# Designed miniproteins, single chains, continued (2), part 68

Each design is a single chain, and the fold is of that chain. pLDDT is the mean over its residues in the fold that is shown.

## One batch from the design tools (miniprotein)

Design m6343
Fold by ESMFold2-Fast:
Structure m6343 (fold): chain A 104 residues (1-104)
Amino acid sequence: SQDLLDLARQHIRDRNFYSALGYASVLRRLGDLDSSIDITDDILRSTSDPLIRAQALQLLGNTYRRMGDNDRAIQYYQQSRDLYQSLGDTDGAQQAQQQIDDIQ
């Protein structure tokens, strides 16, 4: 987990945000939820790219849902949905809405 966290942070420094999101997703699947959140937060602070931000917010929703924090998960899914809608990404927005509906 620490090696993956260090690699993810290197990718953020190199502005390889898709790779960094990939490492955050791996950390989540391994059950290292705190490290997944830390990397996703670092991505959100490092880029204004709305597509990367929408994907990062969706990953936070997935991570908080895995933690059993459904209220926070819904909040992040709503932010991701709204951002996908602003981009005209109907598929991304619909996927985020589906995740909200699955919890409620």
Scores: mean pLDDT 90

Design m6344
Fold by ESMFold2-Fast:
Structure m6344 (fold): chain A 97 residues (1-97)
Amino acid sequence: TPVVKELTEESLKKLKEKGASKLNLAILYAQAKKYEEAEKLVKEVEEELNEYAKEAIELGKEKKKLDEGLMVANAMLLLDEEKQKALLENYKESLEK
């Protein structure tokens, strides 16, 4: 887990320059409970997210587990649409407990 000083604007710029994805940075912010900053980063990559990934993020946000929703969405970017749908349904079932 990153320390608060590692989440400065300067450290974010260095992480982006080293090839860290904005979605990975959003996960780090959500894990640090900096949800406003995490949501801002998600909006910057919204065009790369399909409807399944967006739904996973919204479900995580609703359940106060934005970090989990973002991790599911990040995994979806590596999958075809059929597998993204299956992963979303599995995530929904995990949240209904």
Scores: mean pLDDT 72

Design m6345
Fold by ESMFold2-Fast:
Structure m6345 (fold): chain A 93 residues (1-93)
Amino acid sequence: SAAELARHEAFARRMEPRHKRLVENPDYEEALAAAREAAAADTPVGRVAAGEYAKLARHENPNLSAEDKALVDALIAAGEAALAAERARQAAE
């Protein structure tokens, strides 16, 4: 658990500034790349983060392909599921 917490913290520190930049200055390609990178971590935190970046990639994006839309929708669903599981875990403690 200590190693998992350290990885969680390191990942969160890298992602928060990037997410803030993308909210302030939208870049759909960077948001999609960030979503894929977060998903590749294959952790609950990574799934939540991938969902949040995927929401940025989808928001008012006129150029989102059908394949990218399917990926983004899947990442958002996986992120919401991971967030619900984490909230349930915290509530049980």
Scores: mean pLDDT 76

Design m6346
Fold by ESMFold2-Fast:
Structure m6346 (fold): chain A 103 residues (1-103)
Amino acid sequence: SIENILYGEKNSTPKAKELRERQIKALEELREELSKYDTPEDKKKLEAVEILLAYYKDPEKGAELLKNASPELLKTIEEVRDEVLARALTDAEAAAEALQKAA
């Protein structure tokens, strides 16, 4: 939902900033990967990536893009956001698993 996408933090803690930086990096990596492909599905996903990058770098401008997005595009944006969040959390999970194995 738009509400779920727009739940971008007004309060920036150091941890929230680190997570946002990892999400931006994951989006930029995904943009680079998708730019190699020319299928309609990849083009829609690339558009979703560009809108999320805009929102994360400029929330005011990005919010306008989200508000004007079709329901189908919003669904793709939510899927991309979830994928990017998963990628951003992978390093933290890998670090936690390494600590668990070392203990």
Scores: mean pLDDT 72

Design m6347
Fold by ESMFold2-Fast:
Structure m6347 (fold): chain A 96 residues (1-96)
Amino acid sequence: MSKVALEVAKEITEEANKVEGVTAEQKGGTVTLTSDGSGKAMGAVGSLVALANLVPGSTGTVEGNTGTIVLGDTPGFERSKESFIKGAKGTLEFLS
C-alpha cells in the first residue's frame, strides 16, 4: 500500500470518528464506516462513500449502516488526494 493511501485513510478515519454516531476503522487503505442509524451518521457515511466514488483510484460501497472506502495507490488518486481530503473534512464538519 502506498504511503499516500495510508495517510489519506488515516485522516478520513480520524475525521469520520468526530461525527456523532459514526465509528470509523482503518485497515491499510480501507476505511470502514459504521453508523448508529441516525440521519446525521447515515448522511456522513453516504456522503463520504459518494465522494470516494468520484475520486480516481478510490471506490466506495454502502451496505445498510456500513460504508466501505477502498483507497487506491494510483497516480490518479495521488493527484486527487488533497481534493478528497478537503471535501471529506468539509462534509463531515457540516454534519458534525
Scores: mean pLDDT 77

Design m6348
Fold by ESMFold2-Fast:
Parts: sequence; structure tokens; C-alpha cells
Structure m6348 (fold): chain A 100 residues (1-100)
Amino acid sequence: MERILEALRRARELAARGDLEELEEVVLRTLKEVLGLPESTAPEVVGERFSEWAAKHMTDEQKLELARLQMEIAQAAGTGLPAEEVEAQLAALREKLAAA
């Protein structure tokens, strides 16, 4: 878990610098290593495997921190939503996790 959060914090820094290719490489490499996936695994498959792994192994607090970091990365990359929409999405995620 800590390796994923550390990689996302690094990705946020890379997004702020405009290094989007290195950002994608760092995140995908870390996820493949943590999940035990082959290096040739497509990004879409990595995402699906991570969602399944996260559902089984992450606490609700860790899922919220992950979502926050992902939104911060999007904001830094200039592809993020307005702050009000980011807060609304985090609130919706909290409600979804509480309902599970």
C-alpha cells in the first residue's frame, strides 16, 4: 500500500512539472510490481486488477487517500475538475464506501 501512495505522490510532482509520460510509467510500473502483473500488461487491465485488489486489501481511509491523490494529480496536470466538483466526487466516494 505505501509503495502505491508514494508512487502517486511522485506522480503528483511529475504532473505539476508536465512530465506526463514519466508519470504514467511510474504509476503503471508500481502497480504492476505490487499486483505481480507482467510488464507487458495493458494499462486498462492494470486498472481493472488494481480496482479488484483495492476492494479486497485497502481500508476505506486508504481508498479515500488514493482518490484524493488521483484528483490532485489531475489538477496538477491541468486536466482536473474545478475544486467544487472534486469535493463533490470525494463526498460521493465516501457515501459509496459507507454504503458498502
Scores: mean pLDDT 69

Design m6349
Fold by ESMFold2-Fast:
Structure m6349 (fold): chain A 98 residues (1-98)
Amino acid sequence: SSMRQRVIDEASEAVRELKEYVDKGLERSKKLLEENGEELSYKEYKEAVERLERTVRLMEEDPSAPQSDLEQARRALEKARELLEKAKKELEEKKEKE
């Protein structure tokens, strides 16, 4: 059906965008850790991760979302959260040594 196919296509596109965003976010987090992380860059990345969390939640509430896409999105978000936490610790350590 055209409506079902549209929902599946939209969910798959959202997962693709989420994965691309996470891959770019992983590169940004690595650079923050390597180059004396920047507070503004950290805030932007944190806001982006929060947007990804909302997207995953919407996918979880959509019974038409493919389970494999949802699992991929969850794994990508988990990795993004881990790197965000590492970047946060690095910035906190630098602030404490002011």
Scores: mean pLDDT 65

Design m6350
Fold by ESMFold2-Fast:
Structure m6350 (fold): chain A 63 residues (1-63)
Amino acid sequence: MDERLKELEKRVEELKEKHPEGAKKAMRYINTAKTALATGDRDLAEQSLEKAEEEIEKAEEEL
């Protein structure tokens, strides 16, 4: 999970220049996933990472 989180954070950093709104939406889910991981809520963390990935992919498709 930590590796997946790092991969998504890297993709968001690359996306910030090209699609700021998509990057911002993805960051919200990434932050939720970080909080969920810190509190031990694995299910919420996985669901939030999946939503972050969907927002990143959606923004990348618009490029």
Scores: mean pLDDT 81

Design m6351
Fold by ESMFold2-Fast:
Structure m6351 (fold): chain A 111 residues (1-111)
Amino acid sequence: TRRAGVGVGAEGDGSALGAAKEGDTLKVYVDGKLVATGTVTATSVGADGSAAVAAEGGEIYEETVAVGSKATVELYRDGKLVATATGTVAGAGLGLGTLGIVLAGATSAAG
């Protein structure tokens, strides 16, 4: 494991990621295993409902993520779960100390 950045993009219903605020805690699970954490630094929302979150200052526990795996992204604010995005990994990679994950067919839930 090492401290690094995390980027997550969601295609489909990205509203959970779009609800992220600076300072939120991001947790990324793949096939039920925690793969990365971070503190949200930036959020972007597409006109099509897609969204992306950038996070820093956390840990990468797994540097390889298989395309086709199920991913769950949880956002925490003041220790409370505020949003969850789920989807299928369409792309993943580690570059320049940042783990990037793209979710296809994303669905969003509050709390």
Scores: mean pLDDT 80

Design m6352
Fold by ESMFold2-Fast:
Structure m6352 (fold): chain A 85 residues (1-85)
Amino acid sequence: SMEELREQMERAIARAKEAAERGDVDAFQAAANELTNIMSQFRALKTPDGLELMAQAARELAEARELLEKKVGRPVTLVFTGQTP
């Protein structure tokens, strides 16, 4: 359900932020992959609410990535984002 996906999204975002605070690139990559899979499920719903939640997830992931890059002192390339149609 959408509620279950939203709960999964919030957990994945929390894991990504925690990994970013630690400067843990591998843990961040894992959380980001989980979040990308959740975003694909929101897209599959084809609803305005699903698109809004997908956009929220993308913003939160981008913010966590910026934090990670500041913590590790270098750009971080994520293999799942923007690499496939």
Scores: mean pLDDT 79

Design m6353
Fold by ESMFold2-Fast:
Structure m6353 (fold): chain A 71 residues (1-71)
Amino acid sequence: MTEIGVAAQRGAAAPGLTPEEQAEVDELIAKHPEFAPPTIDPTNLTPEGLAAAQARARRAVYEIAKVELEK
């Protein structure tokens, strides 16, 4: 069978959020939709590249939230 751990390991190469951080990002986006990561155009991206770009976008939202929450 396809080993799910291999896909998770490749995902870890891109900066991933913890489950708690992902929940915080989702709550922030629900409260402040302006902080939602932009829709990434998949036209010129591989599925792996799209997933990595989405992970980076969510990480950026988390970093912005940390700065805004300090105000």
Scores: mean pLDDT 65

Design m6354
Fold by ESMFold2-Fast:
Structure m6354 (fold): chain A 76 residues (1-76)
Amino acid sequence: SAAEERRRKLKAVLQAAGFSAEEAEVLAGLEPGDRVPEHLREKFIALQRKNGLPETGVMDEAAIEWLVATYDRYFA
């Protein structure tokens, strides 16, 4: 499914960005607009900052689009 494909892409990019397999599973399982869990939020905001994204601590549209585009550019 499209949702499974997106989850796969998010997990790959998040792991490459320094998240563990377990952390990437949690983040990739979030719905669009979900706040990142507090224990991962600082690390996620650091990812947003390093990549010029809004520092929201949310799995927002900008974060999802960047993760998918990064997969398609470097991992596909």
Scores: mean pLDDT 88

Design m6355
Fold by ESMFold2-Fast:
Structure m6355 (fold): chain A 90 residues (1-90)
Amino acid sequence: SEIEKEIEELKKEKEEFKKEVEALRAELEKQIAELEEEIKKLEKSDPRRAAVLYSARGILLAALDIEEELEKKFEKKVEEKLKELKEKLK
């Protein structure tokens, strides 16, 4: 049925979104780790540059927090839609 097709598409979209989110998180975490290493190297030799990188790290950490909230909101909307579609099948 059309509704069963829509349920399968939503499940697939949820799984694909989760994979994209996990990939984005891994990339952001990698960039944060690279910044932390660079900060450690610069703390003694160039404190001003280290301070700028601390600010950049703060922005990336904030981006991770925003991403996590958006992921939770998306997952909740998909689960609510799946519940509605399952009710229509019964």
Scores: mean pLDDT 83

Design m6356
Fold by ESMFold2-Fast:
Structure m6356 (fold): chain A 69 residues (1-69)
Amino acid sequence: ELEEQIERNIKALKNFIDYMKNKLNYSKEKVNEILDITLKITLRYMEERGVPDELIEKVKKAFEELKKE
């Protein structure tokens, strides 16, 4: 359930990144800045809620992958 929800949220984030790049014409630098801020907020929230480390790691890897694109 939680892992499945995280997968859906990652897919939604990928779609939003595509929207920022292709519709809003944001630079890669600007998109990466937004990703860094979003990750920081997301990690804080996940830690506060006691989300398992394995799922936190999955989210970190997903953001790292998005920054490479």
Scores: mean pLDDT 79

Design m6357
Fold by ESMFold2-Fast:
Structure m6357 (fold): chain A 61 residues (1-61)
Amino acid sequence: GSGNVVLENGKYVATVQIGEASASATGNNLAEGEQAMDEATDKALRERRKLALEELKKLFK
């Protein structure tokens, strides 16, 4: 997996990619930017599980 936090238009944008899944979250300051990284990671993990389930469904069609 990979992650990045960038300052864009006065906001901290956190983006995380885990396998085929990606997610982002924003914070208004540095502390919220760190929280946004955690939120983006959680969202990416949820999406990865969802994609894995859909791939499993294709295998059994």
Scores: mean pLDDT 78

Design m6358
Fold by ESMFold2-Fast:
Structure m6358 (fold): chain A 98 residues (1-98)
Amino acid sequence: SEKQKKIEEHVKRLREAADRMIEAIKNNDLKAYYEAREEFWKHAEEVAKLLSPEQAAEIRRVVTAADLKVDFYIKEKNYEAAIKTLRDAVERIEEIAK
């Protein structure tokens, strides 16, 4: 359906944004990181809007929790934990969106 195609497109774009966040963390490029983070949030919200209220609430919880943890790990210079948190969040959003 058109709705499923839109979900798949936004999931693809949030994954691409997360990959850019990971590369920005590896390169210590804070500007690129925050630009990619805004894109990640935008596409995650677009996925949430296309799903059930329960799935939308779960995606929003995953995004909020991941954002707080990644910010904490970056400030602590624990980049491995920040990257893992982002990857886990993407996988969880993809699972919810199935």
Scores: mean pLDDT 90

Design m6359
Fold by ESMFold2-Fast:
Parts: structure tokens; C-alpha cells; sequence
Structure m6359 (fold): chain A 92 residues (1-92)
């Protein structure tokens, strides 16, 4: 359980970092996220795909609203923490 949570925290951090480094270019982030997800075991992959979908929707909506990069990064961090809490409950 702890190993899955550790992998998911690292994945979320990499997503947020890629979002910052690519100036909110979602296409670049999709390619990176798919590579990371494909490297995971089947169980971790399912949770990572779920986390990716949630982070992608938050990122897309924030871009559509015309938020600053700083505001978008804060929303992604908040969603990431919520995702970890939800997944920890599912794995308990």
C-alpha cells in the first residue's frame, strides 16, 4: 500500500513539474504521463490513470478560465493532495 502511494505521489509531482516546465502544454504532459504510467505495475497503473484524468481535467479547466501559471499550479497541488487522500482510503 505505502509503495503504491509513494509511486502516485512521485507521479503527481512529475505531472505538476512537467506542467510548469512546459508552460501548461497539455500535449507534452500527456506524452510524459503515458510513459510513466506504462512503467507501473497493473494495480498502480489503474490508480495513476485515475489521478491523471483528474489532474488533466483541472489543468484543462484552469487553462480555459485564463488563470495564471501560478494559479494553475496551486490548483493542481490541491487536487493532487485530494487524490492521494482518496486513494489512501481505497487502499485501506
Amino acid sequence: VDEIIEKLRAFIEEFIQAFRDNNADLDAIIALAQQIIDSFDKETRNYAMYAFSRLYEVAKESIEQGLSLEEMLELLREEGEKLIQEIEKLLS
Scores: mean pLDDT 82

Design m6360
Fold by ESMFold2-Fast:
Structure m6360 (fold): chain A 58 residues (1-58)
Amino acid sequence: ERTYRVPPGFKVTTADGRTYEPGETFSVKPDDVLKVTDLKTGEVVELKGADLEVLEVE
């Protein structure tokens, strides 16, 4: 389990149905499926927790 921060312009819904807004932190397992919503376009993309490197804020 790793903790991630929601990047600016997106929101994340985890497999348990919780939604996290930009700047909020959430934890996910590598095999969990997440929904990432682009707040500008409304587009929703499904990612696995292992693929969340693209959303990681160092």
Scores: mean pLDDT 72

Design m6361
Fold by ESMFold2-Fast:
Structure m6361 (fold): chain A 84 residues (1-84)
Amino acid sequence: DAEERAALDRLAALVEARLGPEAAARYRALLEELLRLHRETPEETPESRRLRGELLELELEARKPDMTEEELAHAKEVMEEELA
């Protein structure tokens, strides 16, 4: 979905704003690799799960400066649930 792609591009922009262009380039590379794997197989693999985990960690790191301790704890719980 183009709308979902736009939302992911906004997340990459946030990573760039908070963590710099190198981190943003890594985020986009991980995202493209995850999307490529999903095109090749619709089933979750250990590799796709690892890529998703790395993406979520970068997103959390980018959002961390704007978050309270409570919000950060909640985001970590969401990440763990997403990877379960």
Scores: mean pLDDT 75

Design m6362
Fold by ESMFold2-Fast:
Structure m6362 (fold): chain A 110 residues (1-110)
Amino acid sequence: MKERLNKLVEEAKKAADEVAKHATPDQRKRIENAVKTLKELVEKLYNDEITEEEFRALVQKIIDDINAVRAELKAQGNEEGLAALDRFEEIVNKILTYALIYLKIKEVEK
């Protein structure tokens, strides 16, 4: 699980860089914040330092950043930016799914 999450986080960073090519400086900062929050979530998960409440809060922060950028790109008619953001969100959703499975497995093993 841990190695798979690390590889997916690296893929998410590459997808975020692609979004940044089509984004304003402010949109770029929001996507960078989403990647930073995602990395923090994964690191806390590895260290057993995350509660379900904290997990939900970090997930919501990531979703809010992605949705804010999506709304702006859609308003701008930036189809290339939206396509890049969809690829980024797909990778993020995979990471969050694996992270949730890992968290639930730990709850059962205690």
Scores: mean pLDDT 82

Design m6363
Fold by ESMFold2-Fast:
Structure m6363 (fold): chain A 103 residues (1-103)
Amino acid sequence: SLKDQAQQTVNETLDIIESIISKEKDEALRKMLEKLKSNIQQMNTYAQQETNPQLLQQMLNELNWVNGMVRHISSTKDLVMKLSLVALTSGALFAELKKLQSL
């Protein structure tokens, strides 16, 4: 299912971020990565609650894009900057879409 794919993509993404954290020496970057892990987990929570298949596909596409960033961006600082932007925009979008569907 799309929800199972979202869960798998999130699990893979979180494992990669955890690996980056374990090797990172900058305390501020480690704290930002931990916060980004929490934001990605929140995005998955919204995806698991989504009943509209088109919106769920859009959510999965966003999660796959995040997964691509953690796999391909070699600079931890650049990764943190890009993930912070995505977590803010996608998390807010997911929350608003869920709110609209509850009407």
Scores: mean pLDDT 76

Design m6364
Fold by ESMFold2-Fast:
Formats: C-alpha cells, sequence, structure tokens
Structure m6364 (fold): chain A 76 residues (1-76)
C-alpha cells in the first residue's frame, strides 16, 4: 500500500540521516518501524520492488538472493 511505501521511505530517510550513503539491510528497515517489522517478508519484498521500479530506491533483486542479503538505499 502507499502507506507502507511511505513508511519504508521514512525509515530510509531516518537511517540515512545517520549514515547517508550506506546500503541498509531489510532487518534495519524493519527495526525502524513496528508496522514494517510486522509485515511478512513477501509483502515487504513487494514494496521494495515497487519502490525500485519507481526509481525511489536502489536495491539488488538478482535471482537467488534471500531478502536478508538485499541492500537498499534511497534513489538519487
Amino acid sequence: SQQHQNLVLEALEQLHAEQPHRFLSVAEIKAASPVLASLPDSELLGILKRLHDEGKVLADFSSGKPLSKIGVRLGA
């Protein structure tokens, strides 16, 4: 949902205020919001893919990578 997309972007903005150019783990994103922490991994992956397709985040969704190994950051 748009609400969940906004929560992911807010979590990334908060974490990047401390570490501006780092790729963040899914676990760090979940830790930034109790709502995101409660989401199934499949739903969070869908949100991240949608944000990546919209150019809002940079992430590597190469086949064979588990969600726990995906790094995510804000797009330029």
Scores: mean pLDDT 76

Design m6365
Fold by ESMFold2-Fast:
Structure m6365 (fold): chain A 99 residues (1-99)
Amino acid sequence: DELKKRLARLLHEAVEVFNEAMSKIKDEKQREEFSRRAQELLREIAKHYAANDLVGMADALIRLAELAREAAELAGDEELVKRAEEIIKEIEKVKKEIE
């Protein structure tokens, strides 16, 4: 399943951007809140992945990539913001191929 593999790769890329952004956030309480939101989204993605619900997986992954963009904005890293936005575009492209 090529589309499922593409979504899995985009998940890894979104997590990498998120983790890099998180390493640059100095406020512990903000970091804790972002981590909580990310864990909830990762759980949703895992459920959709297990159910072979590619549309649901793509929608949850877009929300994770948007969270990564928010973390990158808070971290003040313009290149990570751009990277997160490109990941969102690629997920949307995969979603169109599923639908």
Scores: mean pLDDT 89

Design m6366
Fold by ESMFold2-Fast:
Parts: C-alpha cells; structure tokens; sequence
Structure m6366 (fold): chain A 90 residues (1-90)
C-alpha cells in the first residue's frame, strides 16, 4: 500500500512538470505507465485486465487536467502538486 501511495505521489509530481510545459503526450504516457505498474504490484498473478484498468485510470486522471492544459497550465500543475501532497501525507 505505502509503495502504491509513493508511486502515485511521484507520478503527480512529474505530471506537474509536464503540465506546466504543456506536454500532453508525455503526460498521458506517464499516467498510463504508472497505472500499469500499480496494477502489476496489486495483482501480479492476474494480467488479463492490467491494460484495460490502466487505460481507464490514466484516462480519468488525464481528463481532469486536460480542460486546464491549454488556458491555465500553471493552475493545472498546482492541482497535480496538491494531489501529490495528499498521497505523500497518507
């Protein structure tokens, strides 16, 4: 559990940098790869839904920031840092 929380925090910290740079493609790749790694940690013996679950989780997080990337990237980056802080505190 603590390892998953640390991965989530680090993901949001890195996402904040990419959001501030408006690197949409790198942001999505980061979110997808992190969710895929979390799925491997939580369910190593069952791989049949790892890709689908990673796509759904990454897509959900991505869509919440996508609306702000074009007009308010610094605000979107701060929201990502705020999420990282929640995972660090847990």
Amino acid sequence: RSQVLALRAQMYEQAAVLIAQRDVDALYDLLYQTELEINRLLSPDSTEWHDEMALLSAGSVFSSYRRHLDEHPQRAAQLALDEAAKYRAA
Scores: mean pLDDT 76

Design m6367
Fold by ESMFold2-Fast:
Structure m6367 (fold): chain A 96 residues (1-96)
Amino acid sequence: SRELLAEAEAIGRERARARLPAWEAEARARISDPAALARAVAGLRRAVEDPYGALLEAAVLLALGEDTEVATLVADFAQEVIDVEEAELARLKAAA
């Protein structure tokens, strides 16, 4: 159902927004270069709104060996968001 997918996405985004400060704190703890930190924070914020797009871009960077620390962090958070959305969709389908 399109309605169940939209509900799962809404729940995923709400949980991602709640988790974002912890992931931003992790980025600040691990990334010392200010420019790389700015890219990491931007990537994490994008993953809240577009986790699939963020994961795809991070995967491309990792395949090219570019910006690997930033790309790994963004990919990990995007995957966490996707996993939550998929789990909620499965739960909503079972309850329907």
Scores: mean pLDDT 87

Design m6368
Fold by ESMFold2-Fast:
Structure m6368 (fold): chain A 94 residues (1-94)
Amino acid sequence: MSVEQQLAQMRGLLEVMERSTDPEQRLMAAGHLLAVAEEAAKTASPEQLAEIVAILERAIALLRSMLPELSPEQQAVAERLIARIEALRRELLA
């Protein structure tokens, strides 16, 4: 898969996170987005890395907005995803 295709896939996963009424589906989309971003970052150009970072920042914001509506178990999953996405974002900005 090209980085361009991976960026399109990540944008689609952000739409699921934004529009789905199912918290489980939203959390699964976030996990999948992180996996795609990790793979895309290995071969991305500097301009594509900036786009990945923007997508990761949006994903963090969406996960944080979900926290008050989640069960304690789902909140723990969301907090781990936020930490992992923030770690990747930090790595890509270094």
Scores: mean pLDDT 88

Design m6369
Fold by ESMFold2-Fast:
Formats: sequence, structure tokens, C-alpha cells
Structure m6369 (fold): chain A 108 residues (1-108)
Amino acid sequence: SAAEQIAKVRAEMEPREYALLVVQRVLALVREGREEEARALLAEAGLDEREIELVLEAARALVELLEDPNNPEAHERVERAIAGLTNPALAEAVRELYQAILEEHKRK
């Protein structure tokens, strides 16, 4: 089951590494239009509703930045989501993905 796989991965990884893996999977699911599966993954990972909404909002904004790296509204939404995340591992995971997307487009 998804819950058993999440529990196993969580037990084998450092909190920061686990958070990054979860946020990366959520970004991939949102990019594929599979947002309900992303929501379910975050719930199984033990996030509360506030954390789930912030991570999903960050993922939606990051997908928009993949299409248009100069979208100022998407940048504001990512930064607001990061500021709202009280879990430091989640905030850092979102920040790392955000910086990776910016670095990829830095040449444009």
C-alpha cells in the first residue's frame, strides 16, 4: 500500500531527504494533472491540511515557472508558500526545487 511504502521510505531516509523526495513526487504528479494523487500522497505522509494546501500551491506555481520562468505571480506564490511552511524540512525542499528551476532557466 502507499502508506506502507511511505512509512518504509521515511524510516530509511533523513527528514530533509524524505521531504525532498515527497515534494519532487508531488511536483511530478501536479505536472501530470494528477493533483488528487498528489494530495493523497501528502496526507499519507502525515501533513496537515494547511501544509498540504501550501505544498500543492507551491507545486502549481513551480509548474507555471517551468513553462514561463519570468512569471512574477508564480514567483510570488512560491515565496508565499515557502514563508507559510513551518516545517523546516518541507520549506527547504520547496526552496531547493525552486532554486533548481531558476538555475535551469538562468541562461535565458
Scores: mean pLDDT 81

Design m6370
Fold by ESMFold2-Fast:
Order: C-alpha cells, then structure tokens, then sequence
Structure m6370 (fold): chain A 75 residues (1-75)
C-alpha cells in the first residue's frame, strides 16, 4: 500500500548517516521565514514515494536527501 511505501521511505531517511546525507547532497535547504517544515518534510516523503512508484531512482534519492535535511532543521 502507499502507507507501506511512506513508512519505508521514512525508515530510509531515519537510517541515513550524516556522511550519507553530505555525500549525496546537491541541495542546500535554506527555508524562508514562515516555511512549514513539517509540510515540507511530508511533501519530500510523498515525492520520494511517487519517484519510487515511477522507478525513478535518481528523483527518489533527491527527495530522500531533501527530507533528511528538512528533518535535521526540525531538530
């Protein structure tokens, strides 16, 4: 189910080490004032799920990297 795919993507984000994030990060996440970080995280997770469903491994990796960076900003 889609819920299982979301759970899988969230687990993959949680399993990333800082080294993994840094090695694959082509993105610097600089949120504007008033950015809803929780919504941004969920949008990135949903993007990764969609990329996974489409077989787009590169897009999946990009969305996972964004989700990991947003999660770090929320801590």
Amino acid sequence: SREELRARIRAEVEALTQEDIDANSRYTVLPAADTDLEAMFEQAVDGAVRALEEGNERAKEGFIAVAAQVKALMA
Scores: mean pLDDT 71

Design m6371
Fold by ESMFold2-Fast:
Structure m6371 (fold): chain A 98 residues (1-98)
Amino acid sequence: MEETRKLMEEVYKELLELAKKYDIVAAGIKTDNFDEARELAGEVANRVTAETGKYAAVLVFDSSFSIEEVKKAVEGIAESMKKIHPGASTATLVKELV
């Protein structure tokens, strides 16, 4: 529980920094604590959007997903958002909570 909250606060801070340079920011989180991470992910995405005016997404994946699959999924979401906003810059990050 504490580790998931710490990870999500780190994700929030990193997405804020990326949102200074990019129009669309997305994070993928791989964790065994899926339900708590999912609830916090929505809060983090909303906080980033409210503070920066940029598009923010945070997606949570259970431990059955590989890091490679998480990266591809997050990049796919960012590219889909970019397709509806031509010329927008995108940045993605991936975090794992073992």
Scores: mean pLDDT 83

Design m6372
Fold by ESMFold2-Fast:
Structure m6372 (fold): chain A 83 residues (1-83)
Amino acid sequence: LEEAAKLLREAARALEEGDVEKGLELAKKAVKTYLLSLGVPEEEAERLAELATDYLRRAIEKYGPQFVARMLRGAAEVLEEEA
């Protein structure tokens, strides 16, 4: 949980700095790390992380990277509270 939260904060920072590809890469890694920590099998975790990344890319196109960065920071805060 702590590692996933850290990766989400790093992803949010990358998006705020305008590095969309780095932000999406870090967000994908965060989602996969979180799912693996819950006992989701490797193949399912990879597939779900890829789907989440596709959703985030569309959200960036529609709402901008600042909005998505804010969402990722909120998700990290929730994960830190649950850890």
Scores: mean pLDDT 83

Design m6373
Fold by ESMFold2-Fast:
Structure m6373 (fold): chain A 99 residues (1-99)
Amino acid sequence: MKLLEEAAKKALEEGKPIKEFLSKEEIREILKAIEEEVRRKLLEEGVPEEEAEALARIAAVALLQQMELSDEEIKEFVGMDFKENTSAEELEKKLEELL
């Protein structure tokens, strides 16, 4: 996503979180693009649709964490509570296994 690349460059240049350079609408667009791409790739590799959708959401959460969004902001965008029975390490491990 060009939006994410431009925001990341600005964040690095100004020493601020990536989220400061993206609107809520732009973050939603990036999330949908990532969820769609990850889900598509997993489906092509034979992962069941329900599992592919869940893993695509895990990838989206990981991206939001990299943008330094708060737990509440992440929950608002993806509708999940990643503190309950999930850690960033567990999310990363599942993504590495499938990607």
Scores: mean pLDDT 70

Design m6374
Fold by ESMFold2-Fast:
Structure m6374 (fold): chain A 94 residues (1-94)
Amino acid sequence: SEEYRKKAIEYLLEAAKEAAKAAGKIPDKEKAKELWEKIIEEIEKAIAAARAGDFETAIKYAEKAKELAKEMPVDVSKAIEYLEKAIEALKKAK
């Protein structure tokens, strides 16, 4: 389970990086900042829960981040892909 916990955290960090790149492409920087901050907050909560061994809570926060990412007005397919990989790894970490 430790291997899958580590992979989940790595995927969550990659999702955050891809979300930041996507936010940088939005012409409305204020709207981009608001959506990006909400996505990052949920990813950070997922990472904290995963580090604490609370995989069910980590999955809920990662799913929330994924739904928020879908609201971004730019291509976030890579961020969503990493969030899905993180959720799968969290499920295997249980």
Scores: mean pLDDT 84

